# Designed miniproteins, single chains, continued (5), part 51

Each design is a single chain, and the fold is of that chain. pLDDT is the mean over its residues in the fold that is shown.

## One batch from the design tools (miniprotein)

Design m17755
Fold by ESMFold2-Fast:
Structure m17755 (fold): chain A 68 residues (1-68)
Amino acid sequence: SLKEELQKIVQKLAKNADEEEQEKLTRGALVELFLKEPDKVARNKDLSIFTEEDWEALKYFKEKLKEL
């Protein structure tokens, strides 16, 4: 599943990261998972639940994904 795939990616990226970096990567992956959930994105399109910190975490996660 996408959730399991993202969790494995976070574990790989966070292997040598401190607790703060691990939390940021996990947060970014959760935002990505929500955006890739077809029912939530297509039906509701409600992104107002995410904070500026959540969007920064997503950006950081996506930049780290490019390095894989």
Scores: mean pLDDT 72

Design m17756
Fold by ESMFold2-Fast:
Structure m17756 (fold): chain A 68 residues (1-68)
Amino acid sequence: QPKVRVTLPDGSEVVLEPPVTNRELARALGVSQSTVSKVMKELGLRAPLTSREALLVALELGFDAELI
């Protein structure tokens, strides 16, 4: 599967490889696990996430993200 690249507000980038856990995504984005869980529930997603699902969570939280 493709990886997901996320651009953080400070201009730094993080790359995540599937399967992506709630904790891993929260840590990478600098948000709480409860914030990630809330967005996942709103999108009907369950951990571990695919690259595309992690992309959707990052975008919903307002981050710039793409599949690579």
Scores: mean pLDDT 82

Design m17757
Fold by ESMFold2-Fast:
Structure m17757 (fold): chain A 94 residues (1-94)
Amino acid sequence: SPLDELRALVEEMGRELELNRDNLEKMKEIFEKGVERLRELAETLPEDVRERVLELLDEATKKINEAKTSEEFLRVFYLFASRLYELLDEARAA
């Protein structure tokens, strides 16, 4: 399902970010590529769920661009992931 694919992609992004945590610029590239794929998957969702996912992606992208350390980056990413997982669980339960 698109909800399961979104969750799996974010989990994969998290693993790839941890593997590259010594390289902030590489982490940003991983996140940008992941966001593009998440946006493509979100297009397959009902409009209300899609809009909420896109809003979370926009907020996370803004905060990630402000991150100056890998630790700040990972904190922003995991907060984003947590909020997205909550949204996906709500959408699945509906």
Scores: mean pLDDT 87

Design m17758
Fold by ESMFold2-Fast:
Structure m17758 (fold): chain A 55 residues (1-55)
Amino acid sequence: SVEEEVERYRKELQEAMDKLFEAMKEGKPIEEVQKYQDEVNKALEKVREAREKLA
């Protein structure tokens, strides 16, 4: 269902945010931090698009 898609993308977003936070905490190179930031942005877009389909 669309609700399951929203939950799946929400979990992907949370995982991406957790990875970004850990990379920053560990002092990873800026290139790796930027990669995780891009992952978060992509996950946010998927959640937004999925929610629009519910409206």
Scores: mean pLDDT 81

Design m17759
Fold by ESMFold2-Fast:
Structure m17759 (fold): chain A 55 residues (1-55)
Amino acid sequence: MTDDQRQQLIDQLIDQGLANSQSQAQQMIDNGVSGVNPSDAATLGRLGYQLNFPS
């Protein structure tokens, strides 16, 4: 992913309240968003984010 795409994803995660800081948002992206509930996962998927979710 490009730096611009990564920054947009960080901003969206913070804006939606899924992350409390840029560092947390970066960790969520790098770790595939561990602990996100199904509703939040669906929202992220709709926005075109490629994230790994635990089964």
Scores: mean pLDDT 62

Design m17760
Fold by ESMFold2-Fast:
Structure m17760 (fold): chain A 69 residues (1-69)
Amino acid sequence: PVESPTERLMKAFNLTQRDLAELAGVSQATVSYWLRKEREAGKIVHIGEERDRKIAEALYEIAKNPPPP
């Protein structure tokens, strides 16, 4: 099974689905659904422009300023 790009980033920054949901301002269920779709597609999936933007913003913030170990 292919790990989604977002799950890979979450592992790198030690984030849970709840942490990502808080950062993106969406529900944990939304994050779970999104990760499942990415895993199935093997790439980042554009589920909806507004939701995609919120999650992309959260990932950008994490990538720009990764938390210290």
Scores: mean pLDDT 67

Design m17761
Fold by ESMFold2-Fast:
Structure m17761 (fold): chain A 87 residues (1-87)
Amino acid sequence: ISQTIEDIVNAGLSVYARDLLAGASREEARERALETARELAEKEGLSQEEKDFAVEATERAVRSVDEALSRMSPEEREALLRTLAAS
């Protein structure tokens, strides 16, 4: 995976975490994270294949975070979200 795609995924996760901390629904936060990934991939001038890969990678990362959050206490969830938001 290129550094650019990793940066896009991390930016998407940061948006996801910030929105959840601000009280957005998981659906709203997910949509904004994926929109962020699409916008960044477009701005970076990535190929269509790379854009698709970056968005899919961001979606998988969000799902992984959701899975982790489902196994956590409220305090652990907030700690993880704050860490991701700061990244």
Scores: mean pLDDT 85

Design m17762
Fold by ESMFold2-Fast:
Structure m17762 (fold): chain A 64 residues (1-64)
Amino acid sequence: MVETVTISLADPEAAVERLAAAILEAAAKQGFALSEETARAIARNIVDAAIARGKASIDVAVPA
C-alpha cells in the first residue's frame, strides 16, 4: 500500500529531514540498502527544486 504525506516547505531543513526519512523507509521496505547521507542528498535536491518552482509544500508517496 502507498500513503501520500504532505511536507511543508516553511522550514526547508526540516523538510529535507522528513523527506530523507521517508526515502530511507521506502528503500528499506523495497529491500534496498541506502545511506542517510544519500537520502539527505536526494531529499535536498527535491526540496530545492520545489522551492525554486514556488511551492509551499510537496506531496510524497510513502509505503504504508
Scores: mean pLDDT 77

Design m17763
Fold by ESMFold2-Fast:
Structure m17763 (fold): chain A 77 residues (1-77)
Amino acid sequence: MEKILEEIEKKGREAGQQAARDAAARNPSLSQQELDDLGRITELAQKFELLLAAGPEYGPLAQQVAEQLVALALARQ
């Protein structure tokens, strides 16, 4: 179980970092805050998908990640 959670954390972090790099390359007008927010949202979205795919025993962790994702999305208004 620990191995699965470490893999999910790693993939989420990598997806967020890649999304921020790609966005910065395509739009140099994006602020550091916008890049950080995009990276964090992408990281949480990827973690949520992977936790759901891992099984129902990860439901509570997926719920926590979903709540963090919604909170960040609302903060970007």
Scores: mean pLDDT 80

Design m17764
Fold by ESMFold2-Fast:
Structure m17764 (fold): chain A 104 residues (1-104)
Amino acid sequence: SLVDTLVDKIVNAIENPKSPEEAEFAKQFKEAKTEEEKLRALAEVAARVPELNSLTESEKKKVLKEAARRLGLTPDDDLFTLYINADTEKGVEALVKAIDKVLG
């Protein structure tokens, strides 16, 4: 299913990073001292998966919970909030970069 495919993408980005950006989040996950910090790293990776934007809130929560479970974490209701915060930060970074490129 699409849900299973997206779970695999998130888990693989942490377990077998293939880009410098994925490697940074994989490092954050491995160096995390608390489960909360590991969930934040998971949320950051999920925010970088554009296919999640096509899902409903319920489906997004399902993907996040299944990914957390596969990584040995206990998902909680805060995980979705962490994802929304990470997705917002990514959007702000993209906007700043686009403005810098235009304004020089």
Scores: mean pLDDT 80

Design m17765
Fold by ESMFold2-Fast:
Structure m17765 (fold): chain A 100 residues (1-100)
Amino acid sequence: AAAPTVHVEFVEPPVEGQDVTLRSLVGGAGPAAVTVRWLRNGQPVEEGVTQSAPRVAADGSTFLSSVLRTTYRSDDVYAVEVTHPSLSQPLTVEADPSAV
């Protein structure tokens, strides 16, 4: 596929007021051209973010992981925004707290 694939998850079930870890895996894109951001209620989050350098898989596809550690609030919407030249607009994927 020409467009990147994006996965986002809570690593553990989120609990109100407790620290939570969110993980995103972005694949299928050129490494130097991908920008990954964490959003809380549509606003960029920089604190608690750890991002890997892009890696190349055995099939030549590229992947990158990003992790956000933060205090969970049930009224906040957490999302990952990915930009790449193959996308006509940034791709935003919301983390689903019920999917854990």
Scores: mean pLDDT 75

Design m17766
Fold by ESMFold2-Fast:
Structure m17766 (fold): chain A 75 residues (1-75)
Amino acid sequence: GLTKNDIALIKALSDHFGVPLGNLIGTIVFETAFGRRGFRSFPSLSDQLNYYSKQDAANDGNLLGIPQALLDAAA
């Protein structure tokens, strides 16, 4: 299931990108079976969220750093 750390990372992504938290959580839960499997090519939700937050930090919060797979899933 989703950990407190997973929820905190999803909230940070929600706040940063202006995506409603409930929508983002719902999409990620659907794609990852409640965090029990990786989203698409990632082995776990935690690995995926850590990767995305690291990529966002490396791009200084640049919107071009948003993974297309996450945008596609949120649509």
Scores: mean pLDDT 54

Design m17767
Fold by ESMFold2-Fast:
Structure m17767 (fold): chain A 61 residues (1-61)
Amino acid sequence: VEEQIKKEIDSAIEEAKKTTDPNKLKRLKAFLEYFRDQVTDPELKEKIDETLKEIDEKMKK
């Protein structure tokens, strides 16, 4: 379960870095915000926070 969650989060982070589609970014933001509260690994939380910030910057124009 924990390993699968980490893989899903890593996949979402990679997708967020590669996409500029606002609909995909909005979906990825919701997903990462949900899992940010579920994970206890501080390194993973930091990666999620950095990715969420990047998504917000991409959605701002």
Scores: mean pLDDT 78

Design m17768
Fold by ESMFold2-Fast:
Structure m17768 (fold): chain A 93 residues (1-93)
Amino acid sequence: MEEKLREYAKKLGFSDEEIENILNLDLDTILKFFSRVFKKIRKGELSKEDLETVMEMLNILKELAEKDPDPERRQKILEVLDALMEYIKKVLE
C-alpha cells in the first residue's frame, strides 16, 4: 500500500519529505499537497490520468486513516479526504 502511494506522489513531483509526512497522516502536509494539486488543476497542468492518480492516492490515504486507533483524528482526516475526493470527482465528470 505505502509503496504504491510513494510511486504516485513521486510521479506528481512531491519530495521524499512530503511523502513521509503524508504517510504519517500529517493533516497540514496533506492540505498543502492538495492545495498544490488544485493550483495545477486551475492552470490546466493535470491530465485526466493525473486526476485519476490523485484519486488512487486519496483512496490509499483513506485506507491508512481508517486504521488510525484515534477515533477523533481518524474522523477529521476522513472528512478532509472525502471532501477532496468529491471535488476531484466533479472535475472528472
Scores: mean pLDDT 76

Design m17769
Fold by ESMFold2-Fast:
Structure m17769 (fold): chain A 120 residues (1-120)
Amino acid sequence: SKEKIEELIKVLENLKTIFEDSLEKLKELYLKGKISAEEAMKKLEELVERIIDVLRRRAEESDEETKKILEKLVEELRKIAEEARKRVAEGRDIVEVLDEAKEEVTKAVDEAIKKLEELK
């Protein structure tokens, strides 16, 4: 129903905000020398997996069209986390990697929200 799609969009918007806020906190902790680049990367991966878990549960309760949108978002989020890990392994600056992951996740979530709006 339209109301269920509107609720799901609000869930995605909230997850996006939590993700952005969490990454800014990870950057601050790293810059203050309180966590290592590896610890920041591990926390990013843990945050992505928590978001994926929420999306997977919502997909299982959704109609086929909504499920496809959420499953696509799950795939995109996994690839973003894998690419971020690869960038760190290749010696890129963790702050730059976290900023890129934030932009890529935000874009993926916004594209999923747009597709959900088209189902209303």
Scores: mean pLDDT 90

Design m17770
Fold by ESMFold2-Fast:
Structure m17770 (fold): chain A 91 residues (1-91)
Amino acid sequence: MEKEDQELLERMLKLAREMAASDPAERERYAAEMTEVAVEGSGRVAVGGVIFLFQLDPALRPYAIEIARRVAEARPEHRDLMEATARVISG
């Protein structure tokens, strides 16, 4: 993984931890920020961040799926990867 992707992934992991610790009313704000970070990086950044969010708290599953959907929309080249990731999270 390139250094830039590694730094973006670390930002996603930090946002995911903050989201899990936040009130439910703030979760959409964190999901939007995670989407912005994921769109900046490779598909690996998006996959890593989204899987980590889901593993951190199952209650965040809908947000993990929605972030994957938003990244697929913003980055069509990552669509197949994001759809596969969403399927894994969905069970």
Scores: mean pLDDT 85

Design m17771
Fold by ESMFold2-Fast:
Structure m17771 (fold): chain A 105 residues (1-105)
Amino acid sequence: KSINLFSEYEPLIYRDIKTVEEGKKAVEEALEYQKKNKKKVLLILVTSGLSDEEIEELRKYIRELKEKNNANNLTVLILREDNPEDRELLERLLKGIENPNLQPV
């Protein structure tokens, strides 16, 4: 299903996430922001140098954190800086253009 995330969600962008721990911290900060402001939040994590296994670990953590907190108003996107498709996705999202390849957590 295509949705215009910028029409409903406040975007938070964390760039240069180099470790799983930095990603986890960014998600926790976004969740606290979402709780405090009672808004729908789109968190965009731009990762640099994380492996597929590290990305999957971060995705699992996000799912568990969202379930534990019933955080239906927090949507998380993980984009790789070293992936040209993910860079194009980020540019399209910043322009408010929906992308059918968008895979939120």
Scores: mean pLDDT 77

Design m17772
Fold by ESMFold2-Fast:
Structure m17772 (fold): chain A 82 residues (1-82)
Amino acid sequence: MVKVTGVDPKKGKPGDGVRITGEGFTENSKVYFGDVEAEYVSYVDDTTLAAKVPEKAKLGVQGVTVEVDGQTSNSVPFEVVE
């Protein structure tokens, strides 16, 4: 099952790079900041993704989720700033 344990940093602006840690990641992992899919996701290994905060991310605290093969993870808070 796919699971998110953390996002570092815990806040950033659109375009900023973040590291997502968890379990069950694959090269087909999709990352969402709220309802907005990240355009740039790099698979590092099955416990680590690198992603950029999407340009269309809504400001404020958004739930970060990872989807793998139709399975959606738990949500972890991330603050999108201008």
Scores: mean pLDDT 86

Design m17773
Fold by ESMFold2-Fast:
Structure m17773 (fold): chain A 84 residues (1-84)
Amino acid sequence: LDDVLQSFIAMESVITRKAVENGKLEEAIEDSESFALLLQSRGVDVSEVLEHLRKAREALERGNEEEAREHLLKAADTLAELAA
């Protein structure tokens, strides 16, 4: 992982966390999914990130915002770990 990509992943983790804090759960899921797919296209293993985002989307579809928040924060934490 190059230094520029690590910085970008770290910033995306922060953006996702802020969106969750502001109640923008659907936007956070969509933005994080798009970013994870971009990383995947560049050869980064984002399987765990995508699994957390899938669970967040399922929770949100059921109207469980608390569960969606938990899964989104796990996705953000996993992204931060990829930058480490």
Scores: mean pLDDT 83

Design m17774
Fold by ESMFold2-Fast:
Structure m17774 (fold): chain A 74 residues (1-74)
Amino acid sequence: LSLELQQEIALSLAYMMESVGKILEKKLDEDKAKKIREVLKKKREEAEEHVRRGDVDGALQAILDGLKEIDKIS
């Protein structure tokens, strides 16, 4: 795969992580929802920064770490 296509895939996965988090946020109490919002913002920003640097592996790791943290809060 080209680097350009890999970057597009990583950004799409980051968007999917955010979408999953938003769905969970609506089903949880406010304290948990607030924690999920903070994790989503931080991990999305980290993933986008890694993509900007051409570090696709770093972007994917940020997404996986975000999903793990959301699971812990849920």
Scores: mean pLDDT 80

Design m17775
Fold by ESMFold2-Fast:
Structure m17775 (fold): chain A 87 residues (1-87)
Amino acid sequence: NEEKIEILKKRIEAIKNDDMEKIKEYTEKLVELRVEELKKENPELSDEEIQFERDLLLSMETLQLKYLEKEELIKRLEKEIEELKKK
């Protein structure tokens, strides 16, 4: 959880600063962490299934960046951090 929290904080900072390169970097890192969680939860998934999930997660994050207002996106990420801190 600590690694995910740190990456989420860095993503929020990048979004606040409109740093598109860092937003992309930290978004990709968060997706990779979720993919690792998925592999641990479902060891039976094939490499192709894992790649499909990675692509879906990246697509969803890209859509959020394009269509959500900056303040709404930041609030969602801050909520995710608070939920991770409770676990």
Scores: mean pLDDT 80

Design m17776
Fold by ESMFold2-Fast:
Structure m17776 (fold): chain A 89 residues (1-89)
Amino acid sequence: MAKELVELGKKKATEAYNSGKVKGKNLSTRDIAELIGISTSTLSRAIREYQASNPDLELLSKLSPVDDAIARLFINAGASAEEAVKLVK
């Protein structure tokens, strides 16, 4: 499902940074797709579907990079994306 692919992509990207496989650069959709073992087009479609069906993710995408980082800390602490956005504002 689109949601599961996006979450798996986030996990694999984090693991790649932590293991030192990708030092000093941002991972592209293509790089993440390769880490998961799927095509870039499949991952891009899953991201679009997930964003379209999840208003909370759309809210996060409208934040500045700093506010997005802070919102992600609240989500990791157990807050929903909508609640995290309200806490950052």
Scores: mean pLDDT 60

Design m17777
Fold by ESMFold2-Fast:
Structure m17777 (fold): chain A 87 residues (1-87)
Amino acid sequence: SKEEELKKLAEELIELLKELAEKYPEHRSMFETLIAMIKHWVKTESVEKFLENLISLVDFLIEKFKDDPEAVKKLEEIKKRLLELLK
C-alpha cells in the first residue's frame, strides 16, 4: 500500500540521516531532531501530509548538503520514490 511504502521510505531516510550524522558530527543534533520529527509524523500525520513533509525535508537536505554528491544522489533517489507516491 501507499502507507506501507511511505513508512519504508521514512525508515530508509532515517538510516541515511544516521549515516550523515556520523559523517557530519557537527550536525548531529540537527539530524537527531529530524529523525525525531519523522518518527512523530509517522504517528500523527495523514499519509498525504506525511508525504508532503518528507518531500520538503529531503529538499532541505539536498540544498544543505549540495557539496556532497554522494549524499545528494541518495537523497534524490528517495525524493524520486516519494514523488512516485503522489497522484
Scores: mean pLDDT 88

Design m17778
Fold by ESMFold2-Fast:
Structure m17778 (fold): chain A 98 residues (1-98)
Amino acid sequence: SAAIEAIQEELRPRAEELERDHAEELERALAELREIAEERREELRKLIEEVKKLPPEEQRLLQIELSLLKIEMILAGEPAEAILERALEMVREAIERA
């Protein structure tokens, strides 16, 4: 879909710019996110298997949206647990729409 491609092209530069400007802060927060995600590994494994069933275009869009969500919430000072819960909600919503 040309519309999905246009959205991906718009969102990707925003994510890249934020990552460049805030690299050290993002790296520290993402490391903390990875640690708490490991505690929910089995739940995440099941969600990843469901995401793999989505069309490739929807998988790419979800990946970009999740990246932006994580960056924006980290920069807003949200706790890692809140970021993980919001990310999981976004993934579940995408699966339910499929």
Scores: mean pLDDT 75

Design m17779
Fold by ESMFold2-Fast:
Structure m17779 (fold): chain A 83 residues (1-83)
Amino acid sequence: VSNEEKSQLLDLAKDPSVPREERLEIAEAIFKGDDEELERLKKKYEKKLKPAKEILSDEELKKEALELQIELGVEELREVVLG
């Protein structure tokens, strides 16, 4: 998977209109650098992918994906588990 394709997936994962479970699935795959899972997600979300706003390096992608997982896991997932 190219950095452009990874950046497109990250942009989708940052979209609050996308279901939380799907956003977390994408963010986790980017953070782990799971190329097999990223290829699967690219195909799954192909019709929703837009041109990347910014093409990020692997280090930037990992950092952004970690921050997104913390945001979704620490704050939003706590509400879902407790509700």
Scores: mean pLDDT 76

Design m17780
Fold by ESMFold2-Fast:
Structure m17780 (fold): chain A 79 residues (1-79)
Amino acid sequence: SMQQSIVSAGVLVEGGAVTYAEYVAKHNPSKKQQVIQELKETIKRAQDLRKQAAQLGDERTVARADQVIRRAQQLLADL
């Protein structure tokens, strides 16, 4: 559905944000606090998207949101 497509696209955007945060953390250590704040916000947005995907019955997008959340949490733990 159109709603599933929008939520799925949102999860892809948040996944990209985690990838970019990892890049910034590795190449610009002076931005560590900014990266931490962005990752926390990404986790909250991804959790909201996961809830929306679950309500829509989109199990694939739920699984992808879970991957984004885990990646962001792991990066936070490693910082």
Scores: mean pLDDT 90

Design m17781
Fold by ESMFold2-Fast:
Structure m17781 (fold): chain A 99 residues (1-99)
Amino acid sequence: MKEEEVIKFLEENYGKEVAELAKKVIEQAKEEMEKRDIEELKEDLLAVGVPQAKVDAIKTHEDVFEVWLEMILEILKKGYEAGLPKERLKEVLEEELAE
């Protein structure tokens, strides 16, 4: 599953502490997505650069969540390749949980 791929990537590259924080952020994001309208969520995904064809394939909140996770995984991989430090990623995840 895409969530498992995100958590595994973080655990392997940044360690268990960052992976545990990310798991909490993902669980919070999933809960918030389930409360919002699907069409609004689709518009948000388009706004952040998800291709129209992927957005058009979305039928459920689960589809939104999977597309969002795919986007997050790509962002995390690019950040890691660019040298994003563990401490900075940890700060970003802690900030997300504080909201």
Scores: mean pLDDT 82

Design m17782
Fold by ESMFold2-Fast:
Structure m17782 (fold): chain A 92 residues (1-92)
Amino acid sequence: MSETEILKKMHELLDKAKTASGEEVLAMLREALETLPLPYFFSLAVSLVVEYVETDPELAREILELALEVRDRFSEEEQQVLDSLGEKLQQL
């Protein structure tokens, strides 16, 4: 995919997530993991955790757990961000 096509897909996923069920959001993330370059998948997953952390903390935890399934594929800095989000979710 071109960079423009990747960004368009990310915007479509974020917009669709506003009206999607939790199961649909998780399914979209699993497809994004297979279709998006890893840094864009990381950015999308983090954006969705932040979006849902106050409105649906259970879904935010499930999104984070999905990203943590492939934690070893991320950079050390990206792994630290995921760990920090996990700590924040435990405080809620």
Scores: mean pLDDT 80

Design m17783
Fold by ESMFold2-Fast:
Order: C-alpha cells, then structure tokens, then sequence
Structure m17783 (fold): chain A 100 residues (1-100)
C-alpha cells in the first residue's frame, strides 16, 4: 500500500539523516539526501494516483524545507528541523490517504 511505502521512505530517510549527522556530513550532502527523498515521494504519490491534496501538501513541504535549508547554517540544527518537518509531512499524508 502507499501508506506502507511512505512509512518505509520516512524511516529510511530519518536513518540516513542520523548517519549523515554522525559522520559530520556537509550541508550539501544533507541537501542531496532531501532531494532524493522528495523525488521518491513524488514518484510514490504519482504511482498510487494520490489525491491533489497530497501533492499540495508535498509542494508546501518542499517550500518549507527550502526555507529551512537557506536559513540554517549548522548541520545538526538543520537535521533536527528537517526531521520535524518530515514527521509532520508523513503524519498529514497518512491522514489524507486514509480518507481517500
């Protein structure tokens, strides 16, 4: 199901983000991983013909993440903020998908 694949994507991303922080990865490395997550999320939503509300939420997430990346210089703080936004996104997406 889309929900199961979404939960797997969230878990995989959060684990990769934690590994990047532990390895003192650059802001660019974190940005690359975020870009990969967004691409996989959009592909997943398209594959399952998610409702327009889901795509609107994903676009809102992309805007917020780009703002966070632009405004945050510390990689540990960046990772913390990204973790919060991703958890918020996946919770809201699951609620939309359960109603569809």
Amino acid sequence: SMIEELEKLEKEFLEKLEELVKNKASKRDIMGEVGSFVLKLLELASKHKAPEEAFELINEFIREVNKIIKETTDTEELAKKLKEEIKKLTKKLIEILKKS
Scores: mean pLDDT 87

Design m17784
Fold by ESMFold2-Fast:
Structure m17784 (fold): chain A 73 residues (1-73)
Amino acid sequence: ALVEAPALSAAEMEAALRAAFRTLARTLGLKEEEIEEILSKIKTLAELADAVNTLADAVLAGVKPEEVYEKLK
């Protein structure tokens, strides 16, 4: 098995961020179709990280799922 001790590769980072995005979006109450639509538009790790941060802030602030979807679509 390939194991990286202190750091994540770009591919591992992308996988972790995508998993975090899906988990946070489901927690907010976004539909699977809306989650997949938003993810299909994300092309870079920076965009993915920004989307995850937006969802994390929304979860903490109790923002409505429609408001988050409008911001990210």
Scores: mean pLDDT 76

Design m17785
Fold by ESMFold2-Fast:
Structure m17785 (fold): chain A 100 residues (1-100)
Amino acid sequence: MQKYRVTTYILIGDEVFTDQQTLELPADASEEEIVEKLIELAKEKVEELTGLKVERILQVDVQSVTRVIDGKPVTVISVLILMELEDGRRVLVLLDLIPI
């Protein structure tokens, strides 16, 4: 299992909500599996925050970059998700994932 720090930013109208948590995934998890898990997490957080269901996902943008942190190469994954709620409001979610 590989540990990750996930920082989530949720933008609704002019408000920004932030959350941080630790996520454990298989060390051999593919980028696709990681992104799928982040999308599930983002949807869950939005539904918990708003009390509304996510009707659909409009856009998903994924950025993966290698950075040197504390002398070690580290892959940082950033996922930007545009969601539509059941009431028609749009929510923008940014998740930054860093291995720890």
Scores: mean pLDDT 83

Design m17786
Fold by ESMFold2-Fast:
Structure m17786 (fold): chain A 88 residues (1-88)
Amino acid sequence: SEEEEKAKQATLSLVRATGNAAFFLARQALTAYPELPEEDKPYAFELAAVGFEIEGNEEAAKLFREAAEALRTGDEELAESLKRKALA
């Protein structure tokens, strides 16, 4: 919902502001990713993107944001390809 999307964006902003917490949550999101409900998988990639951006890896952050969007549009093959490229 719109309210849920606003809550997720607020959480991403807060996590970004805390530095180490952003990095920790990005790693936790990627570790949990395979077991997450399909609806939550894009959010895991958004958390990973924030973590990589905090680390200064802008290319990986961009790829994870693109992977999140691919999942939202139902393109799981593209999402997995982008995830693999980001982690290479």
Scores: mean pLDDT 78

Design m17787
Fold by ESMFold2-Fast:
Structure m17787 (fold): chain A 66 residues (1-66)
Amino acid sequence: LTPNVQFHIDLMRRQGLDEAAAEPEKEAKTRILSPEEVSELTGRLLRQAGKDEQAEKLLAATQRAL
């Protein structure tokens, strides 16, 4: 995994979002994901889990990290 993808996965796991982290990790193993694709996929999973505030914070952090 690229460092950026790994960083997002680790961040999700640290916040107890193991299920949301599993999907980006699985996608990254089948193809190379851009940081934008990882962010979009993660945000979508967080919104499905009802964690809209966390999704917004993650998107803001991704934009700042670029």
Scores: mean pLDDT 63

Design m17788
Fold by ESMFold2-Fast:
Structure m17788 (fold): chain A 95 residues (1-95)
Amino acid sequence: MKEELAKQIEEEKKLYEEKGKKELEEYLAKSDPKEQEEIKKQKELVETGVRALEELIRRGDDELLKEMEETMSTKQTDSEAVAEKFKEILKKLAE
């Protein structure tokens, strides 16, 4: 049943975010102020992407979700292009 699977995915995603936040905080504590600013910018991009994904799941728009997944897979190293796509999706969802 798809609904059971969706709940499992959400629970797993929250655990993953909690773990990632702790590791990031430990890394920031050991880093330079300039590195901390760069890391904060990267964190904001990731948070924007997660928020867009949550909105897509809420809407049940499988096509937009697949488009995001393809963008992430193809251009995983191009954080700016990914961030721009996430912002576009968020704007469409806000309408």
Scores: mean pLDDT 64

